# Ledger of designs, part 67: designed miniproteins, single chains, continued (3)

Each design is a single chain, and the fold is of that chain. pLDDT is the mean over its residues in the fold that is shown.

## One batch from the design tools (miniprotein)

Design m10461
Fold by ESMFold2-Fast:
Structure m10461 (fold): chain A 60 residues (1-60)
Amino acid sequence: SHDLEYIEELAKAGDIETLKELAEKARKASEQAASAGDDVLAAYYEKVAEKAEEEIRKLE
């Protein structure tokens, strides 16, 4: 997916600040999707947030 590829690109660049912003946005999007009853979309954004958080840990 475009989001996951973008996370990998940011990780290669060492752009921790943008990765943190993306993780926060993905967490909010997951919560909004869950509130709307869209479990598939909620799970997708949770995965995006977890991937960004994993890459941040590798860079720190």
Scores: mean pLDDT 85

Design m10462
Fold by ESMFold2-Fast:
Structure m10462 (fold): chain A 89 residues (1-89)
Amino acid sequence: EEEERRQRLNELLDKAIELLEKVKDTSPYPEELQRIIDELREIKQSDEPLDVKVARAFALLSRAIRLLQKYHPEVAEELRKIRQELLDL
């Protein structure tokens, strides 16, 4: 169960990173989005407990959603779905 949840977290992080990379250069906030991407990658690679990783990822996805809501609402919606799946871990 724990290993399956860790694998699912990594899948969700990879999906979020892919979405952010696709819109980063067309956003008014490329530097802020790059920082979020870098932090999500760090979370994936860290040895932190699962609950800490989920909390950090949730906060970063919430920041990304706010930055993208006006300019890329479709990506913001997909990030909200990923954020909801994090809560189900």
Scores: mean pLDDT 87

Design m10463
Fold by ESMFold2-Fast:
Structure m10463 (fold): chain A 62 residues (1-62)
Amino acid sequence: SQLQADLAALRAQIAALDAQIAALRAQIAAGDLSKERELVVLESARGILLAAIDFLEQQLAQ
């Protein structure tokens, strides 16, 4: 179904964001504080995608 396809795509986006967030956290830990703003933006985007996944999962449960 389209809902299942959309859910799969959103989960793939979360996986990609998790990898980017991990890389940015490693750079910040190494002393590159210029990456802090980018980290905040990506964490915010991840939160929005998680909310979308929760909404679609609710739709699939019905």
Scores: mean pLDDT 86

Design m10464
Fold by ESMFold2-Fast:
Structure m10464 (fold): chain A 105 residues (1-105)
Amino acid sequence: DVIIPGAIAFHQDEFDALPEEVQKEILKLVDEANKLLDEYRKTGDKSLAIEAAELYVRAAEIAEKAGAPRLAAALYEEAGKLYLQIGDYEKAKELFEKAKELLEK
Protein backbone atom coordinates (compact mmCIF):
# COMPACT_ATOMS: atom_id res chain seq x y z
CA ASP A 1 0.00 0.00 0.00
CA VAL A 2 1.26 3.43 -0.99
CA ILE A 3 0.06 6.38 1.07
CA ILE A 4 0.43 9.67 -0.77
CA PRO A 5 0.84 12.33 1.96
CA GLY A 6 -1.92 14.95 1.89
CA ALA A 7 0.80 17.49 2.65
CA ILE A 8 1.83 17.72 -1.04
CA ALA A 9 -1.73 17.40 -2.39
CA PHE A 10 -3.11 20.08 -0.01
CA HIS A 11 -0.26 22.51 -0.82
CA GLN A 12 -0.12 21.72 -4.55
CA ASP A 13 -0.05 25.45 -5.41
CA GLU A 14 3.26 25.95 -3.53
CA PHE A 15 4.61 22.62 -4.84
CA ASP A 16 3.78 23.42 -8.49
CA ALA A 17 5.50 26.83 -8.14
CA LEU A 18 8.81 25.13 -7.20
CA PRO A 19 11.57 24.44 -9.78
CA GLU A 20 11.20 21.02 -11.45
CA GLU A 21 14.48 19.77 -9.87
CA VAL A 22 13.19 20.68 -6.37
CA GLN A 23 9.80 19.03 -7.04
CA LYS A 24 11.57 15.80 -8.10
CA GLU A 25 13.78 15.71 -4.98
CA ILE A 26 10.79 16.27 -2.63
CA LEU A 27 8.75 13.55 -4.40
CA LYS A 28 11.73 11.15 -4.23
CA LEU A 29 12.16 11.64 -0.46
CA VAL A 30 8.41 11.38 0.22
CA ASP A 31 8.12 8.20 -1.91
CA GLU A 32 11.05 6.62 0.00
CA ALA A 33 9.42 7.62 3.33
CA ASN A 34 6.09 6.06 2.30
CA LYS A 35 7.78 2.76 1.38
CA LEU A 36 9.44 2.68 4.82
CA LEU A 37 6.08 3.44 6.49
CA ASP A 38 4.44 0.54 4.63
CA GLU A 39 7.17 -1.76 6.03
CA TYR A 40 6.82 -0.20 9.52
CA ARG A 41 3.07 -0.96 9.50
CA LYS A 42 3.80 -4.61 8.61
CA THR A 43 6.71 -5.17 11.04
CA GLY A 44 6.31 -2.64 13.89
CA ASP A 45 10.03 -1.81 13.52
CA LYS A 46 10.40 1.68 15.01
CA SER A 47 13.73 2.23 13.20
CA LEU A 48 11.80 2.30 9.90
CA ALA A 49 9.44 4.97 11.30
CA ILE A 50 12.46 7.06 12.40
CA GLU A 51 14.06 6.75 8.93
CA ALA A 52 10.75 7.75 7.28
CA ALA A 53 10.37 10.74 9.63
CA GLU A 54 13.92 11.93 8.81
CA LEU A 55 13.12 11.71 5.07
CA TYR A 56 10.05 13.93 5.69
CA VAL A 57 12.33 16.36 7.59
CA ARG A 58 14.75 16.48 4.62
CA ALA A 59 11.84 17.11 2.23
CA ALA A 60 10.55 19.86 4.56
CA GLU A 61 14.01 21.53 4.70
CA ILE A 62 14.22 21.51 0.88
CA ALA A 63 10.69 22.99 0.61
CA GLU A 64 11.52 25.67 3.23
CA LYS A 65 14.75 26.74 1.45
CA ALA A 66 12.90 26.83 -1.89
CA GLY A 67 10.23 29.22 -0.52
CA ALA A 68 7.34 26.80 0.16
CA PRO A 69 6.78 27.38 3.93
CA ARG A 70 3.24 25.87 4.11
CA LEU A 71 4.35 22.69 2.35
CA ALA A 72 7.45 22.58 4.60
CA ALA A 73 5.29 23.00 7.74
CA ALA A 74 2.99 20.14 6.63
CA LEU A 75 6.00 17.85 6.03
CA TYR A 76 7.48 18.73 9.46
CA GLU A 77 4.05 17.89 10.98
CA GLU A 78 4.03 14.46 9.26
CA ALA A 79 7.51 13.75 10.70
CA GLY A 80 6.33 14.92 14.15
CA LYS A 81 3.30 12.59 14.02
CA LEU A 82 5.63 9.64 13.34
CA TYR A 83 7.81 10.50 16.33
CA LEU A 84 4.65 10.71 18.49
CA GLN A 85 3.55 7.25 17.27
CA ILE A 86 6.87 5.70 18.37
CA GLY A 87 6.94 7.59 21.71
CA ASP A 88 9.67 10.18 20.98
CA TYR A 89 7.76 13.13 22.42
CA GLU A 90 10.74 15.53 22.56
CA LYS A 91 11.55 15.12 18.85
CA ALA A 92 7.84 15.39 17.95
CA LYS A 93 7.58 18.67 19.93
CA GLU A 94 10.62 20.14 18.13
CA LEU A 95 9.12 19.32 14.72
CA PHE A 96 5.66 20.70 15.59
CA GLU A 97 7.28 23.92 16.91
CA LYS A 98 9.30 24.22 13.67
CA ALA A 99 6.07 23.85 11.62
CA LYS A 100 4.34 26.52 13.77
CA GLU A 101 7.25 28.97 13.34
CA LEU A 102 7.07 28.60 9.53
CA LEU A 103 3.34 29.45 9.55
CA GLU A 104 3.93 32.56 11.77
CA LYS A 105 6.06 34.27 9.07
Scores: mean pLDDT 82

Design m10465
Fold by ESMFold2-Fast:
Structure m10465 (fold): chain A 94 residues (1-94)
Amino acid sequence: MPSENDIRAEALVALARMEVAIAEKLIEKAKKSKDLEEKKKLLEEAIRLAERAIRLAEEAIKLAETEKTREEAEEVLERARKLLEEAKKELEEL
């Protein structure tokens, strides 16, 4: 049976996945925008969401007692790190 810690870890993974999905949409919107100020605000928010997702995923890894939950947390952590790097690069290129 999954432990309370593993259930909590899975909830953190779900929250991190939501933050990642929102950050991806903000980066997509920023790339399509013609307004420099809008691009900057969208990318700065995407950075904040990606950093939040990293923290949530790291906590999930610490709490995860099953290999499945740990692997899911590690997957979302790597995805969040890639988005953070992409958003920072896009912001630097403005």
Scores: mean pLDDT 89

Design m10466
Fold by ESMFold2-Fast:
Structure m10466 (fold): chain A 82 residues (1-82)
Amino acid sequence: MEADKKELEKIIEELEQIRAQLEQLAQQGKIADTPEYHELMKKLDEAIEKAREAYETGKGVEEAKKLARQVKAEIEEYLAKH
């Protein structure tokens, strides 16, 4: 329980930092304002919400971790192309 909460806190912090960085890059024109960008931001917000839910309830912890990992991979692929 305690270890899972600490890991989820780190995941939430990391995802929120990624979100802020993506917004900054978009504002600077370093990545285009495209449907793909908005879809990634939506997926990122969903991953953050899932991690917060798992943190509060202790349920869906593995699903939250899996979703966070998947979204991070999709963002890395997106940034590699842009």
Scores: mean pLDDT 82

Design m10467
Fold by ESMFold2-Fast:
Structure m10467 (fold): chain A 60 residues (1-60)
Amino acid sequence: MDSIAKTIATYLVEEKGIPEEEAEKLAKEIVEEASKVPDPALRPVKLGEIFARRLAELLS
């Protein structure tokens, strides 16, 4: 797992109380979706947007 996915997973476990397995899966999905953005300069911005969307879906 790259350092970004690990950071997201840690946040989800510690701040949101999500089980480690679910947090790791969600973090990997977020990073993988962001990596599909063609413009590398936009990937950090898109990572944040994807994270917010996925987290909102999970907490709905």
Scores: mean pLDDT 77

Design m10468
Fold by ESMFold2-Fast:
Structure m10468 (fold): chain A 71 residues (1-71)
Amino acid sequence: SLEEEVEKLIEEAKKLAEEARKRRAPAAYFGALDAIRVAKELMKKGKLEEAKEEAERLNRLARQLLDTHAS
């Protein structure tokens, strides 16, 4: 379901936040936390499609920030 897809994206964001914390990448860490917050807020409002799109966008940004920190 779309709700399960959003929950999976929230779990991916949690893993990104933990990895960013371990690698001392604050921008990626806070980016991942933003993904969790925004996805949960949109889910509470029943905006599951928007929650998925925003979680994917913010997870992608957090991953990019983490990858550039490693470079």
Scores: mean pLDDT 87

Design m10469
Fold by ESMFold2-Fast:
Parts: structure tokens; sequence; C-alpha cells
Structure m10469 (fold): chain A 76 residues (1-76)
């Protein structure tokens, strides 16, 4: 198996987890944050099929966004 196939699978799992998180955020009334996460999940899923290196950058952005959300939850 090529290493790229495992990377693509991990990226798909990340996108799936982010979509799941977006649904939970919508239930909490955080619709704007949910939409940001959902769009990022879509970008990761698309990039995973075409450019896994680009998808890695979206994973970093997702991590930063998740940290921002965690900080907002602590602050408010």
Amino acid sequence: MTLSEEVVENLRRTAEDLRKLAEELEEQGLEEEAERIRRLAERIAEAAETDPEEAFYYEVEASLLLMELAIKRIEG
C-alpha cells in the first residue's frame, strides 16, 4: 500500500469528525461556528482526493479553529 492512501484515509476521517462536531455546534446554537467547521470539513474532503498536502494545511486551520472555539466556550 502507498503511504498516500493512509494519509487520504486519515483526512477523510478528520473531515467526518468535523462534520459530526458541526452538527453538535448547531444543536448548541453556534450556527456560525458550525458552518465554518462544515466548510473546512468539505475542503479537507475535496483536497484529500486531489492534493493531500493542501489538505494538511486545512487540518492545521481546523486545529486552530477548534482551539478558538474551546477558548470562546471558556470565556462565555
Scores: mean pLDDT 74

Design m10470
Fold by ESMFold2-Fast:
Structure m10470 (fold): chain A 58 residues (1-58)
Amino acid sequence: MEKLKQEVLSTITDPEVKKKLEELFEKLREAIEKGDSEAVLRALQEISKLIKEAKEKE
């Protein structure tokens, strides 16, 4: 997961988007540790949405 996080963050130039992504990746880590599949899915959806928004800014 750390490599994926770094790859995503390196493609993002907006510091606000980077901060939100870091928070979402932290939530994803917590969900995985907890074994909460529903929370994992929600975190992944939010990450995906934020990445899509960031792509439009490029």
Scores: mean pLDDT 74

Design m10471
Fold by ESMFold2-Fast:
Structure m10471 (fold): chain A 75 residues (1-75)
Amino acid sequence: PEETLKEAEELYKKAIELLKNSDSEEAIKEGVKLGKEALELLELLLKVSPPEYHEEIEKKKKEYEEEIKKLLEEK
């Protein structure tokens, strides 16, 4: 569970770095793809984790979605 969460965090970090630091269409596409992968891992984690962890994982998922959306809207 912690390993999957860290993997999602790493994918999210890479997505944010690409979206912030690159103006190329390819980099933006890759950033969006990595962001989706991070969110998919969090969704999977929600399905396999005990209910007690759902609120925390869902909060992270919403935070990641919000940040990616904001960065895309700024371009």
Scores: mean pLDDT 78

Design m10472
Fold by ESMFold2-Fast:
Structure m10472 (fold): chain A 67 residues (1-67)
Amino acid sequence: MSEGLRLHALGGAYWVAGATYLVLGDKEKAIEYYKKAAEYFEKAVELGLEEAKAELEAAKEKIKELE
């Protein structure tokens, strides 16, 4: 399950990047990075990492909130 953990870590990194751009007022880049976070969390879920489901839903909600 090293690949699932790697994808989850990448999702988390993109989430942090999205949050950083949101604080800087760059909404468009924030949305872009939250979408990347959702993509990697979804791949982690597909590999059986159940905890990534909550993070995937959080990323989807954040994208909806910002669009």
Scores: mean pLDDT 83

Design m10473
Fold by ESMFold2-Fast:
Structure m10473 (fold): chain A 70 residues (1-70)
Amino acid sequence: MAEEYLRKALEALEQGNIDEAVKYFEEAAKLGDIRAYKLLAEIALQRGDIPKAVEYANKAAELRYKKAKE
């Protein structure tokens, strides 16, 4: 479930295993977890990948927008 992936990703992030954290956040994001997209955007920003950070942030916003239009 998305919640399990999010938990594992946060644990990996606390351990400094950024690549492992990204993989788990990507799995949670694929399951529609908006929080995962937000955290992926923050990680991309920390890595200096501004275009990727903007892309993830926009995906989070789009998911919220779709839910509001539903």
Scores: mean pLDDT 79

Design m10474
Fold by ESMFold2-Fast:
Structure m10474 (fold): chain A 77 residues (1-77)
Amino acid sequence: MEAAERERERRRRERALVLLALLTGEPELAEEIEELLRRLRAGDESARERLEEALRRLREAQDRMAKEIIERLQKLS
């Protein structure tokens, strides 16, 4: 049960990250994160560094989206 519970929690978090990437308007990044998570789950350790970089890019995309929204609001003002 313990391993299954940890795996369910991990998958839930992984899905949340993919959904967040989709909501930021970066579908390519969402696909990359999902693929890297699949590879890591299959035992491909090289995917870990790529996943960390993809998560950094996700944070950058969130920042960019926030700035774009602010700029659009300022333009309307």
Scores: mean pLDDT 73

Design m10475
Fold by ESMFold2-Fast:
Structure m10475 (fold): chain A 68 residues (1-68)
Amino acid sequence: MSEAELVDEALRAISERRLEEALELFRQLTDRRSQLLVLGMARRAWEEFGRDPELEALVEEMERLLAE
């Protein structure tokens, strides 16, 4: 799967509340720009769904994976 396909599938998974799958797709991203794009969309979804705890957990885990 290409980087662009991984991004598209991760965004779809977030929108469909398939958060475990979204996180697994995020782990496969190798480009920092793609990682930041998906993280940004997860943060937007968290805000749009009233700061849902499951989306908050997804955002926190994504941020942890990006921390060096």
Scores: mean pLDDT 83

Design m10476
Fold by ESMFold2-Fast:
Structure m10476 (fold): chain A 59 residues (1-59)
Amino acid sequence: SLAERLLVHEAGLSREVAREVVRLARAGRFDEAKELVMREGGLDERQAEGAVEAAVRYG
């Protein structure tokens, strides 16, 4: 999906992690998606919020 590609290219996530972030976001589990992006991508909280918003918008 476009969301998975954006998470890989802009947030530096692996394809497997990007797919899980999109899955969690689609399930409405936004806090878990944000925590996963921070832990696996090494992103700060603000960057992780943007990544989850992209997953919702383009996923």
Scores: mean pLDDT 82

Design m10477
Fold by ESMFold2-Fast:
Structure m10477 (fold): chain A 93 residues (1-93)
Amino acid sequence: MKEEIEKIARELVEALRRLPDAERDYFIGQLSEILGLDPARIRALLDAGKDDELVSLITEKLMELYENKDWKGIFAFLALVEEARLAVRRREA
């Protein structure tokens, strides 16, 4: 489970790096709301190239959602990942 969560978190971070600033800010805002993270912290980690630290942070927050049985938060996160992946595909088409 943790390894699968980390893989999905890494896919999201990779998608965020491939998006233009305006779309990236939208997804950072949504991710912040879902995981209860400071959007400025997410932006700072991306700008510093600290992708592994950001993936670890997202993974820890998702594990908390699983432990708390917050299925709405989990589904919102998975929907956000797919939305980000679709946004990348549209931009690179």
Scores: mean pLDDT 83

Design m10478
Fold by ESMFold2-Fast:
Order: structure tokens, then sequence, then C-alpha cells
Structure m10478 (fold): chain A 73 residues (1-73)
């Protein structure tokens, strides 16, 4: 549910946005107890899949982020 203005901003700053998403997601997962990491990773992966549906231009980069999140969990 991104606005057209938000989509335009993200596409103009694609690399920076993806790098920030990755860093925040990995930092969050690493901060959790082992028992909570898998559940958190699954929720984040689902959110990234929804983001990829709204922004297909980011689908490849978000797929790489999903892999790193799953590896951390």
Amino acid sequence: MLSPEEKAYVLANKKEVVEKIKEQALSFIKSLPEEKKKEAAEKIVKELEELAKELPELAEELAEVKKEIEEEA
C-alpha cells in the first residue's frame, strides 16, 4: 500500500532503500533470542514479498535480502 509518491522516491533511490531495509532487518533479527529469530524472519520475508508486489523493480534485490534474512535465522 505505497502511495505513488513513495513508489517514485523508492525507485529513484533504489540502492539506498534496499541497503537500509537489509541493514534494519538483519540488525533486528540479530537482536532477538534464538527462539524468536525464525518467527521474525518469516514475518519480514512476507513483508518483503508484499513490497516486491508493489515494487516489481525491486524484486531481484529484495530476493537477495530475503536469502540473507533466512540465513541469519
Scores: mean pLDDT 79

Design m10479
Fold by ESMFold2-Fast:
Structure m10479 (fold): chain A 57 residues (1-57)
Amino acid sequence: SREEILRRFARLVQAYVDGDEAAKEEIDRLIASVPDPELQANLRQAKEQIDAWKAAE
């Protein structure tokens, strides 16, 4: 369900932010599996913002 996708996304994002680089690949796979195009676009945008934050040198 949408709720399950959002809960999984939140857990993976937390792991990624905490330094688990493997979670990045899992987030990408989760986003690719989302059947709702609006939700998929929103999650992709959220991940891009997180990636930009982590990539700040």
Scores: mean pLDDT 82

Design m10480
Fold by ESMFold2-Fast:
Structure m10480 (fold): chain A 95 residues (1-95)
Amino acid sequence: SEKLEEAKKFAEELFEELLKEIKEKKPHPDLPKDDTLSEEQQIALKTLAALEELAEYLEKLGLSEEEKQEIADYFLEKLAKEFPDNELLQGAVAK
């Protein structure tokens, strides 16, 4: 459907923005005073925030539950491929 194509485009744009944010933060040794979070945990938290934004957009588009799941799975699979050593993200894809 036209809505599904729009949703995939939004997911791709959101993925590129998330990936850029994650990669741009890696060269900074002076990320904020929350030294309690590992890189793996920081990536997982950013991924959860992006999934929430994606879910809100898909809800507004009026996609079916199956279509929403397809887009969410597509987004998570792309992230898991970029971060194969991130166990939290790999676990999220496995469900």
Scores: mean pLDDT 71

Design m10481
Fold by ESMFold2-Fast:
Structure m10481 (fold): chain A 95 residues (1-95)
Amino acid sequence: DVEAQIARGRALLAEGARAFAEGKYEEAVKYFEEAIRLLPEDHPLRVDALILLGEAYFKLGKYEEAIEAYEKALELDPNNVVAREKLEEAREKLE
């Protein structure tokens, strides 16, 4: 059931955000990846989940993985200012 998957995805995003706030970035990554797996490809929460995943990777110093997450967010929402700005920040770390 799609609605049940979306509800679970939302709960996982909330747990991931909590882990992120506590500095538990590897746990945050796992929550955000599971949320992305459950959310439909065209769902707006998938964009938010990809941005949060990128931010968690960025905090871990995994800049290439952060770039991939932000690029995927921009594939779904090409006009997303947050994803674009975060992508530029992550690219600067590899320069």
Scores: mean pLDDT 89

Design m10482
Fold by ESMFold2-Fast:
Structure m10482 (fold): chain A 85 residues (1-85)
Amino acid sequence: SGLEALLAKWEELLEIAEKEFDEKTVQALRNSLEVVKALLEKDERRGLHLAQDVAEAVSRIADKEGKEEVKKAAEEVLAAIRALE
């Protein structure tokens, strides 16, 4: 349901990041997203809090680097988190 939609948006964020960021930044983002996915399966509330922190960090990095598509994808993840409360 709602978590499935959130995970789909996270997958979209990762795909865009792989096209727009350098390899080291993408690797760090991949590692962070996998931790978020694993945590969401075990503890949804803590997973959502970590997801929010990661998405906010990605949005700020994308903004500083002028990567508007990545920033937009991160904001869509944040919107999905807010919808789940």
Scores: mean pLDDT 81

Design m10483
Fold by ESMFold2-Fast:
Structure m10483 (fold): chain A 61 residues (1-61)
Amino acid sequence: SDLEERARELARQAAEAYKAGNWAEASRLLREAYRLLASIPGVSPDEAAARLVRWVSEALK
């Protein structure tokens, strides 16, 4: 399965939840996205966090 595409979609959903003022849901979705990214072989915790920040920032524009 494409874990990166799933994590990216969760990051997009987190940005939408944040825009809607649902911070609890945004936090939950971000934790799930991070978990998926961190489970990808070769992806470090720092890289997983950096990718997530980038995707959320782009989705918030």
Scores: mean pLDDT 84

Design m10484
Fold by ESMFold2-Fast:
Structure m10484 (fold): chain A 99 residues (1-99)
Amino acid sequence: MDEETLKRMKELDEKGLKAAEKAIEEAKKKGLSDDEQMVLGYLAAMPYLIEILSLISEEAAEIARKLQEKLKEMVEKKEPVEKLKELVAEANAEINAVL
């Protein structure tokens, strides 16, 4: 990795963390559970994670894009948080396997 790529990844990570914090704060204001807050925070950070992964591995980025679309659909359908957490864990394992 060149220094420019590492700097871009750090900037994206910081933006993702701030997006997650904002989503968690809004979820708290709505009275959502800690688990629901974490899922919404993760979903808010997903666009930045996908961009970071695209700098390293297109295969990993594609897995993350599919996860983002599935998570959005499951949240809209009000699926159980436990099922969302399981999907995230499985996708993270797949991403780590291709990195």
Scores: mean pLDDT 82

Design m10485
Fold by ESMFold2-Fast:
Structure m10485 (fold): chain A 55 residues (1-55)
Amino acid sequence: SELVEEGRRLLEEGKARGDAAAATAAWEAIQSAERGDDKSARHGLEVARERLAAA
């Protein structure tokens, strides 16, 4: 799914930058997407993107 793919990209970016908060938000978003909770997944992806953009 698109949400899982984006979550994996953001998780890898968070790990590469050493941003544990961004990586955790992306990982939680992947888990939400895999459960079919698209709303929580989209929120988690937004949090991960914002954290990475602020760094």
Scores: mean pLDDT 84

Design m10486
Fold by ESMFold2-Fast:
Structure m10486 (fold): chain A 62 residues (1-62)
Amino acid sequence: MSKKEKAEELKKQAELDRKNAEELLERAKKEKDPRKSAILYTAAGILETAAEINKKLAEELA
């Protein structure tokens, strides 16, 4: 796989992680159980961080 192909793959993964994080944040806001809400917020934060890392790596390879 070329650097350009790797960059596109990382960019796609970052977009997916961002979308999944947004979905989890929406679910967290609607969740009435504070424990479940906290878990969803934590999971969303992890995916947002992963998306930022993958986006930065894609920009470095492009």
Scores: mean pLDDT 83

Design m10487
Fold by ESMFold2-Fast:
Structure m10487 (fold): chain A 78 residues (1-78)
Amino acid sequence: SAAEEIAFIRAGLEALKPEQIELLVAMGLSREEAERAVEELARLTLEAAEARAAGDEARAAALEEERRRLGEEVEARL
């Protein structure tokens, strides 16, 4: 079900957060910047999945685009 898929995505994002934070810190971000970036990328990923599950393809596409832009902004700080 969509709810089970969303729960799986949420669990996966939570499990990966510590490793992603440490990677970004190792690459030159401050811990505070790394934590904010990982949390925001996770939020956008989850909201896009929820929008897609609800059939809101336009919202899902907009959230995916916002996520890509945030990823580029984070990469530019490294």
Scores: mean pLDDT 87

Design m10488
Fold by ESMFold2-Fast:
Structure m10488 (fold): chain A 94 residues (1-94)
Amino acid sequence: MEEVREEAKKAAVEMVRTALKKKGAPQSEIDEAVKMVEEGFEDFKKMNDAVKYLREIDEFTGTAAGVVLGLAHLTEESAKTGLEIARKAKERYE
């Protein structure tokens, strides 16, 4: 589970970075969003703050990040599902 969880975290970060870059967000906003996603992955209390912040920038990206973060904390199969969601969401913004 821990290995898949780390892959889901990296995929969520890349999804957020790709989506915000495509929307023309300034680098400072992209860096803050990535930091919030990483902190949300480590601390459940920060997860809701990260999702709220991202949804204000882009509702789809914020919702997808929330789903991935939540799934990564449940089971190995849920973490795998979260990883797939993050990868497919990133492809939509490429």
Scores: mean pLDDT 77

Design m10489
Fold by ESMFold2-Fast:
Structure m10489 (fold): chain A 86 residues (1-86)
Amino acid sequence: MDYEAIIEYSKKVLEEDPNDVGAYVRLGYAYLEQGKLEEAKEYFEKALELSPESPGALYVLGLVYEAQGKFEEAEKYYKKAEELAS
C-alpha cells in the first residue's frame, strides 16, 4: 500500500476540512504502518477529540498501545471500541 500517497491525500483533505475525522484516522493508520507510533497516536487522538465515540479511532489507538507493549491500555481501548460498535 502507498502510505505516502495516503498521507498526502489526507493532509489535502484536512486543508479543506480540518474536522474530517476519517482523514485523521487514515493519517494515523499510515504512520502506524510505517512504525511511527508517536505520530500515529497524535492523529488518532485528534480523531477522538473531534469524535469521542468513534469505534475506529478507539480501535487503532489500541493497536498503537499494543505496538508500544502497553497491553493493559490497549485492552481498554479495544473494549471501548467494541461497546460503541454495538
Scores: mean pLDDT 79

Design m10490
Fold by ESMFold2-Fast:
Structure m10490 (fold): chain A 60 residues (1-60)
Amino acid sequence: VSEEELDEAIADIVLGVALAMIKSGKKITPEEVRRLLSGASPELVDRILKEVEEAQKKAE
């Protein structure tokens, strides 16, 4: 299994959890996202942070 596949799986799980929390009316901080993605590449963390931020804005 490649590290890219593992990183993608982790990112998908974290994004899914964050989106579910946003949909339920909870706020997600960038710090929480970074903590959940501990060990992932900085580029991957930045991508998920942007996705979560956009989703949070759309939920308002």
Scores: mean pLDDT 75

Design m10491
Fold by ESMFold2-Fast:
Order: structure tokens, then sequence, then C-alpha cells
Structure m10491 (fold): chain A 72 residues (1-72)
């Protein structure tokens, strides 16, 4: 439902401490591909989960690898 999606969106915004406009960029495939090195560890984890759900496995894997680099 629309209410469940709004609640999930709010939870993500609070968890990542980002604006709705910034969240929009995290969900844009072209923007993420071009800016993969500029995201935080938490943002990269969310990007990986989101694109895996969208069956964009190459981008999801790239985000996971970048998140692992940021954790070290």
Amino acid sequence: SKEVEELKKKAILEKLNISEEELKKLLDEEYVEKNIDNFSYEELKYIALYFEQKEKYELAEKAKEKAEEKEK
C-alpha cells in the first residue's frame, strides 16, 4: 500500500540521515553508476539492496564491493 511505502521511505531517510531529494539520487541507476565512489557506507548498502530487488545485479554487486572498501 501507499502508506507502507511512505513509512519505509521515512525509515530510510532517518537511517541514512539524508533528504528526499538525495534519496531520489540513490534510486537513479545512471546517477549511481556515475557517482558510486561518492556514497557513504550506509548509502552503498541501501543502493545494493534496492538494485538487487530491481534485478540490476551488476550495479548491486558494484555497490556491495564499494561498501566493503569503505568499511575497511
Scores: mean pLDDT 79

Design m10492
Fold by ESMFold2-Fast:
Structure m10492 (fold): chain A 60 residues (1-60)
Amino acid sequence: SMKFEKEQKAYEIAKELLDKGKSQKETTKEVAKKTGLSQKTASKIVKEVLAGKKKGVLPG
């Protein structure tokens, strides 16, 4: 299904942009634009990536 592929791309884009120092808001806009996901879905993905990156703990 196309849905899963879009979500995978969203995680990749979010991680790259956040690693470059982009804000959560900027990253969310880019993810939504690049993948065609809703702003809400893109925001959730970005928030998850950001939370993991921020915590600096072992991968879950």
Scores: mean pLDDT 74

Design m10493
Fold by ESMFold2-Fast:
Structure m10493 (fold): chain A 58 residues (1-58)
Amino acid sequence: GPEAERLARQARGAAQAGAALGNAEAKDLGMHGYRAAVEGDVERARELLDRANALLGV
């Protein structure tokens, strides 16, 4: 649904930002958040994205 699609895009963005900054933890959290969003697990995707964004200062 639209929420899962939004979370997938944002989680992928967080993974890319983590990779660019050399922050492996943020990259991994973003990648896992993307996978959760694609699988329809909105709650887990949001949790993982929030944790990635906290590491990225977002």
Scores: mean pLDDT 88

Design m10494
Fold by ESMFold2-Fast:
Structure m10494 (fold): chain A 73 residues (1-73)
Amino acid sequence: MEKELEELKKKFDEAKTAQEYYDVSRKADELAEKAEKLARENKEGKGEKYKKIADEAWKLSNEAFKKGKELEK
């Protein structure tokens, strides 16, 4: 899950089109929802870790969506 977040951050840095940013936003959104579920379940006592992943993924999703909109107007 942390590796997936890092891969999405890399794709965000490499993105050049509105479509690429929207793709990152969607995938980050999906990752955030999955991480939030694991945080609520306190999976393996790692609830705090999953909450941080969810928070970062939500921020990435929002930033990617904003960048995509800026490119498309």
Scores: mean pLDDT 81

Design m10495
Fold by ESMFold2-Fast:
Structure m10495 (fold): chain A 85 residues (1-85)
Amino acid sequence: YHPIFELTKPGEEKLRKGEEAEEEGKLEEAAEYYEEAAELFEKAAETLLEKAGEKAVPELYELAEELRKKAEEARRKAEELRESL
């Protein structure tokens, strides 16, 4: 599924930038990147669930669940970093 990978890449890029910013001590920027990553993963999961409604294959449901989990994790990291500022 080529389009699915296109949807997940923006979230992964933001997550990576957040990790880099955190490593460099840019906690505010890291929190913003994690928040954006969470929103992108959430949107990707919603899109996959829409597609799964018509093409209910187990892999799509599992991928959507993983994306939801990544979104929650990123959102939590952003919140924790903001508390550290």
Scores: mean pLDDT 77

Design m10496
Fold by ESMFold2-Fast:
Structure m10496 (fold): chain A 57 residues (1-57)
Amino acid sequence: MSVEALPEPELTEEQRRKIEELEARLRAEVEAVADDAERVRELTARAIEEVRRILEE
């Protein structure tokens, strides 16, 4: 447990699960296109947007 950082967004159990699923999907997709930097950035940008939506919900 880390308490040294600035206050982080509080994650509910639902948000944590959704983010974990997103990270797993992103990891698999990035591995499939690891040699293509443009595809990796596109996948990463979409993942960031999805995380933002989960946190805003």
Scores: mean pLDDT 72

Design m10497
Fold by ESMFold2-Fast:
Structure m10497 (fold): chain A 55 residues (1-55)
Amino acid sequence: SEAEELAEKLEKKAEEKGDLETQVEIGMLFIQYAVGVINEEELLEKLKELEKKFE
């Protein structure tokens, strides 16, 4: 999915920069999605917000 593809891209960027905060946030978003607290659209929106931190 678009959300999974964006998350993988952001995880790699965060890992390369040593940005532990962003890595934790991405993990927490997927946990929230997996337990049904947020839907796929909300997950994608939140990931796009994290992407803004990098470019």
Scores: mean pLDDT 80

Design m10498
Fold by ESMFold2-Fast:
Structure m10498 (fold): chain A 58 residues (1-58)
Amino acid sequence: SSMEHQEAVEKIRRGAEELVKKGAISEEEAKEIIDLAEQGNLDEAQRKAVRLAALGGY
């Protein structure tokens, strides 16, 4: 994939890891988000991350 795609995956990954660090989501939820992003399902991964962050008070 392009550098832009790789950077988008990395941003989603870091965001998910931060959400776990803050206690907004579980490690399993973060893993699912990261897996989706790595498989090229960036929109689904990002949507889940944003939704879960909002529910967790972010």
Scores: mean pLDDT 79

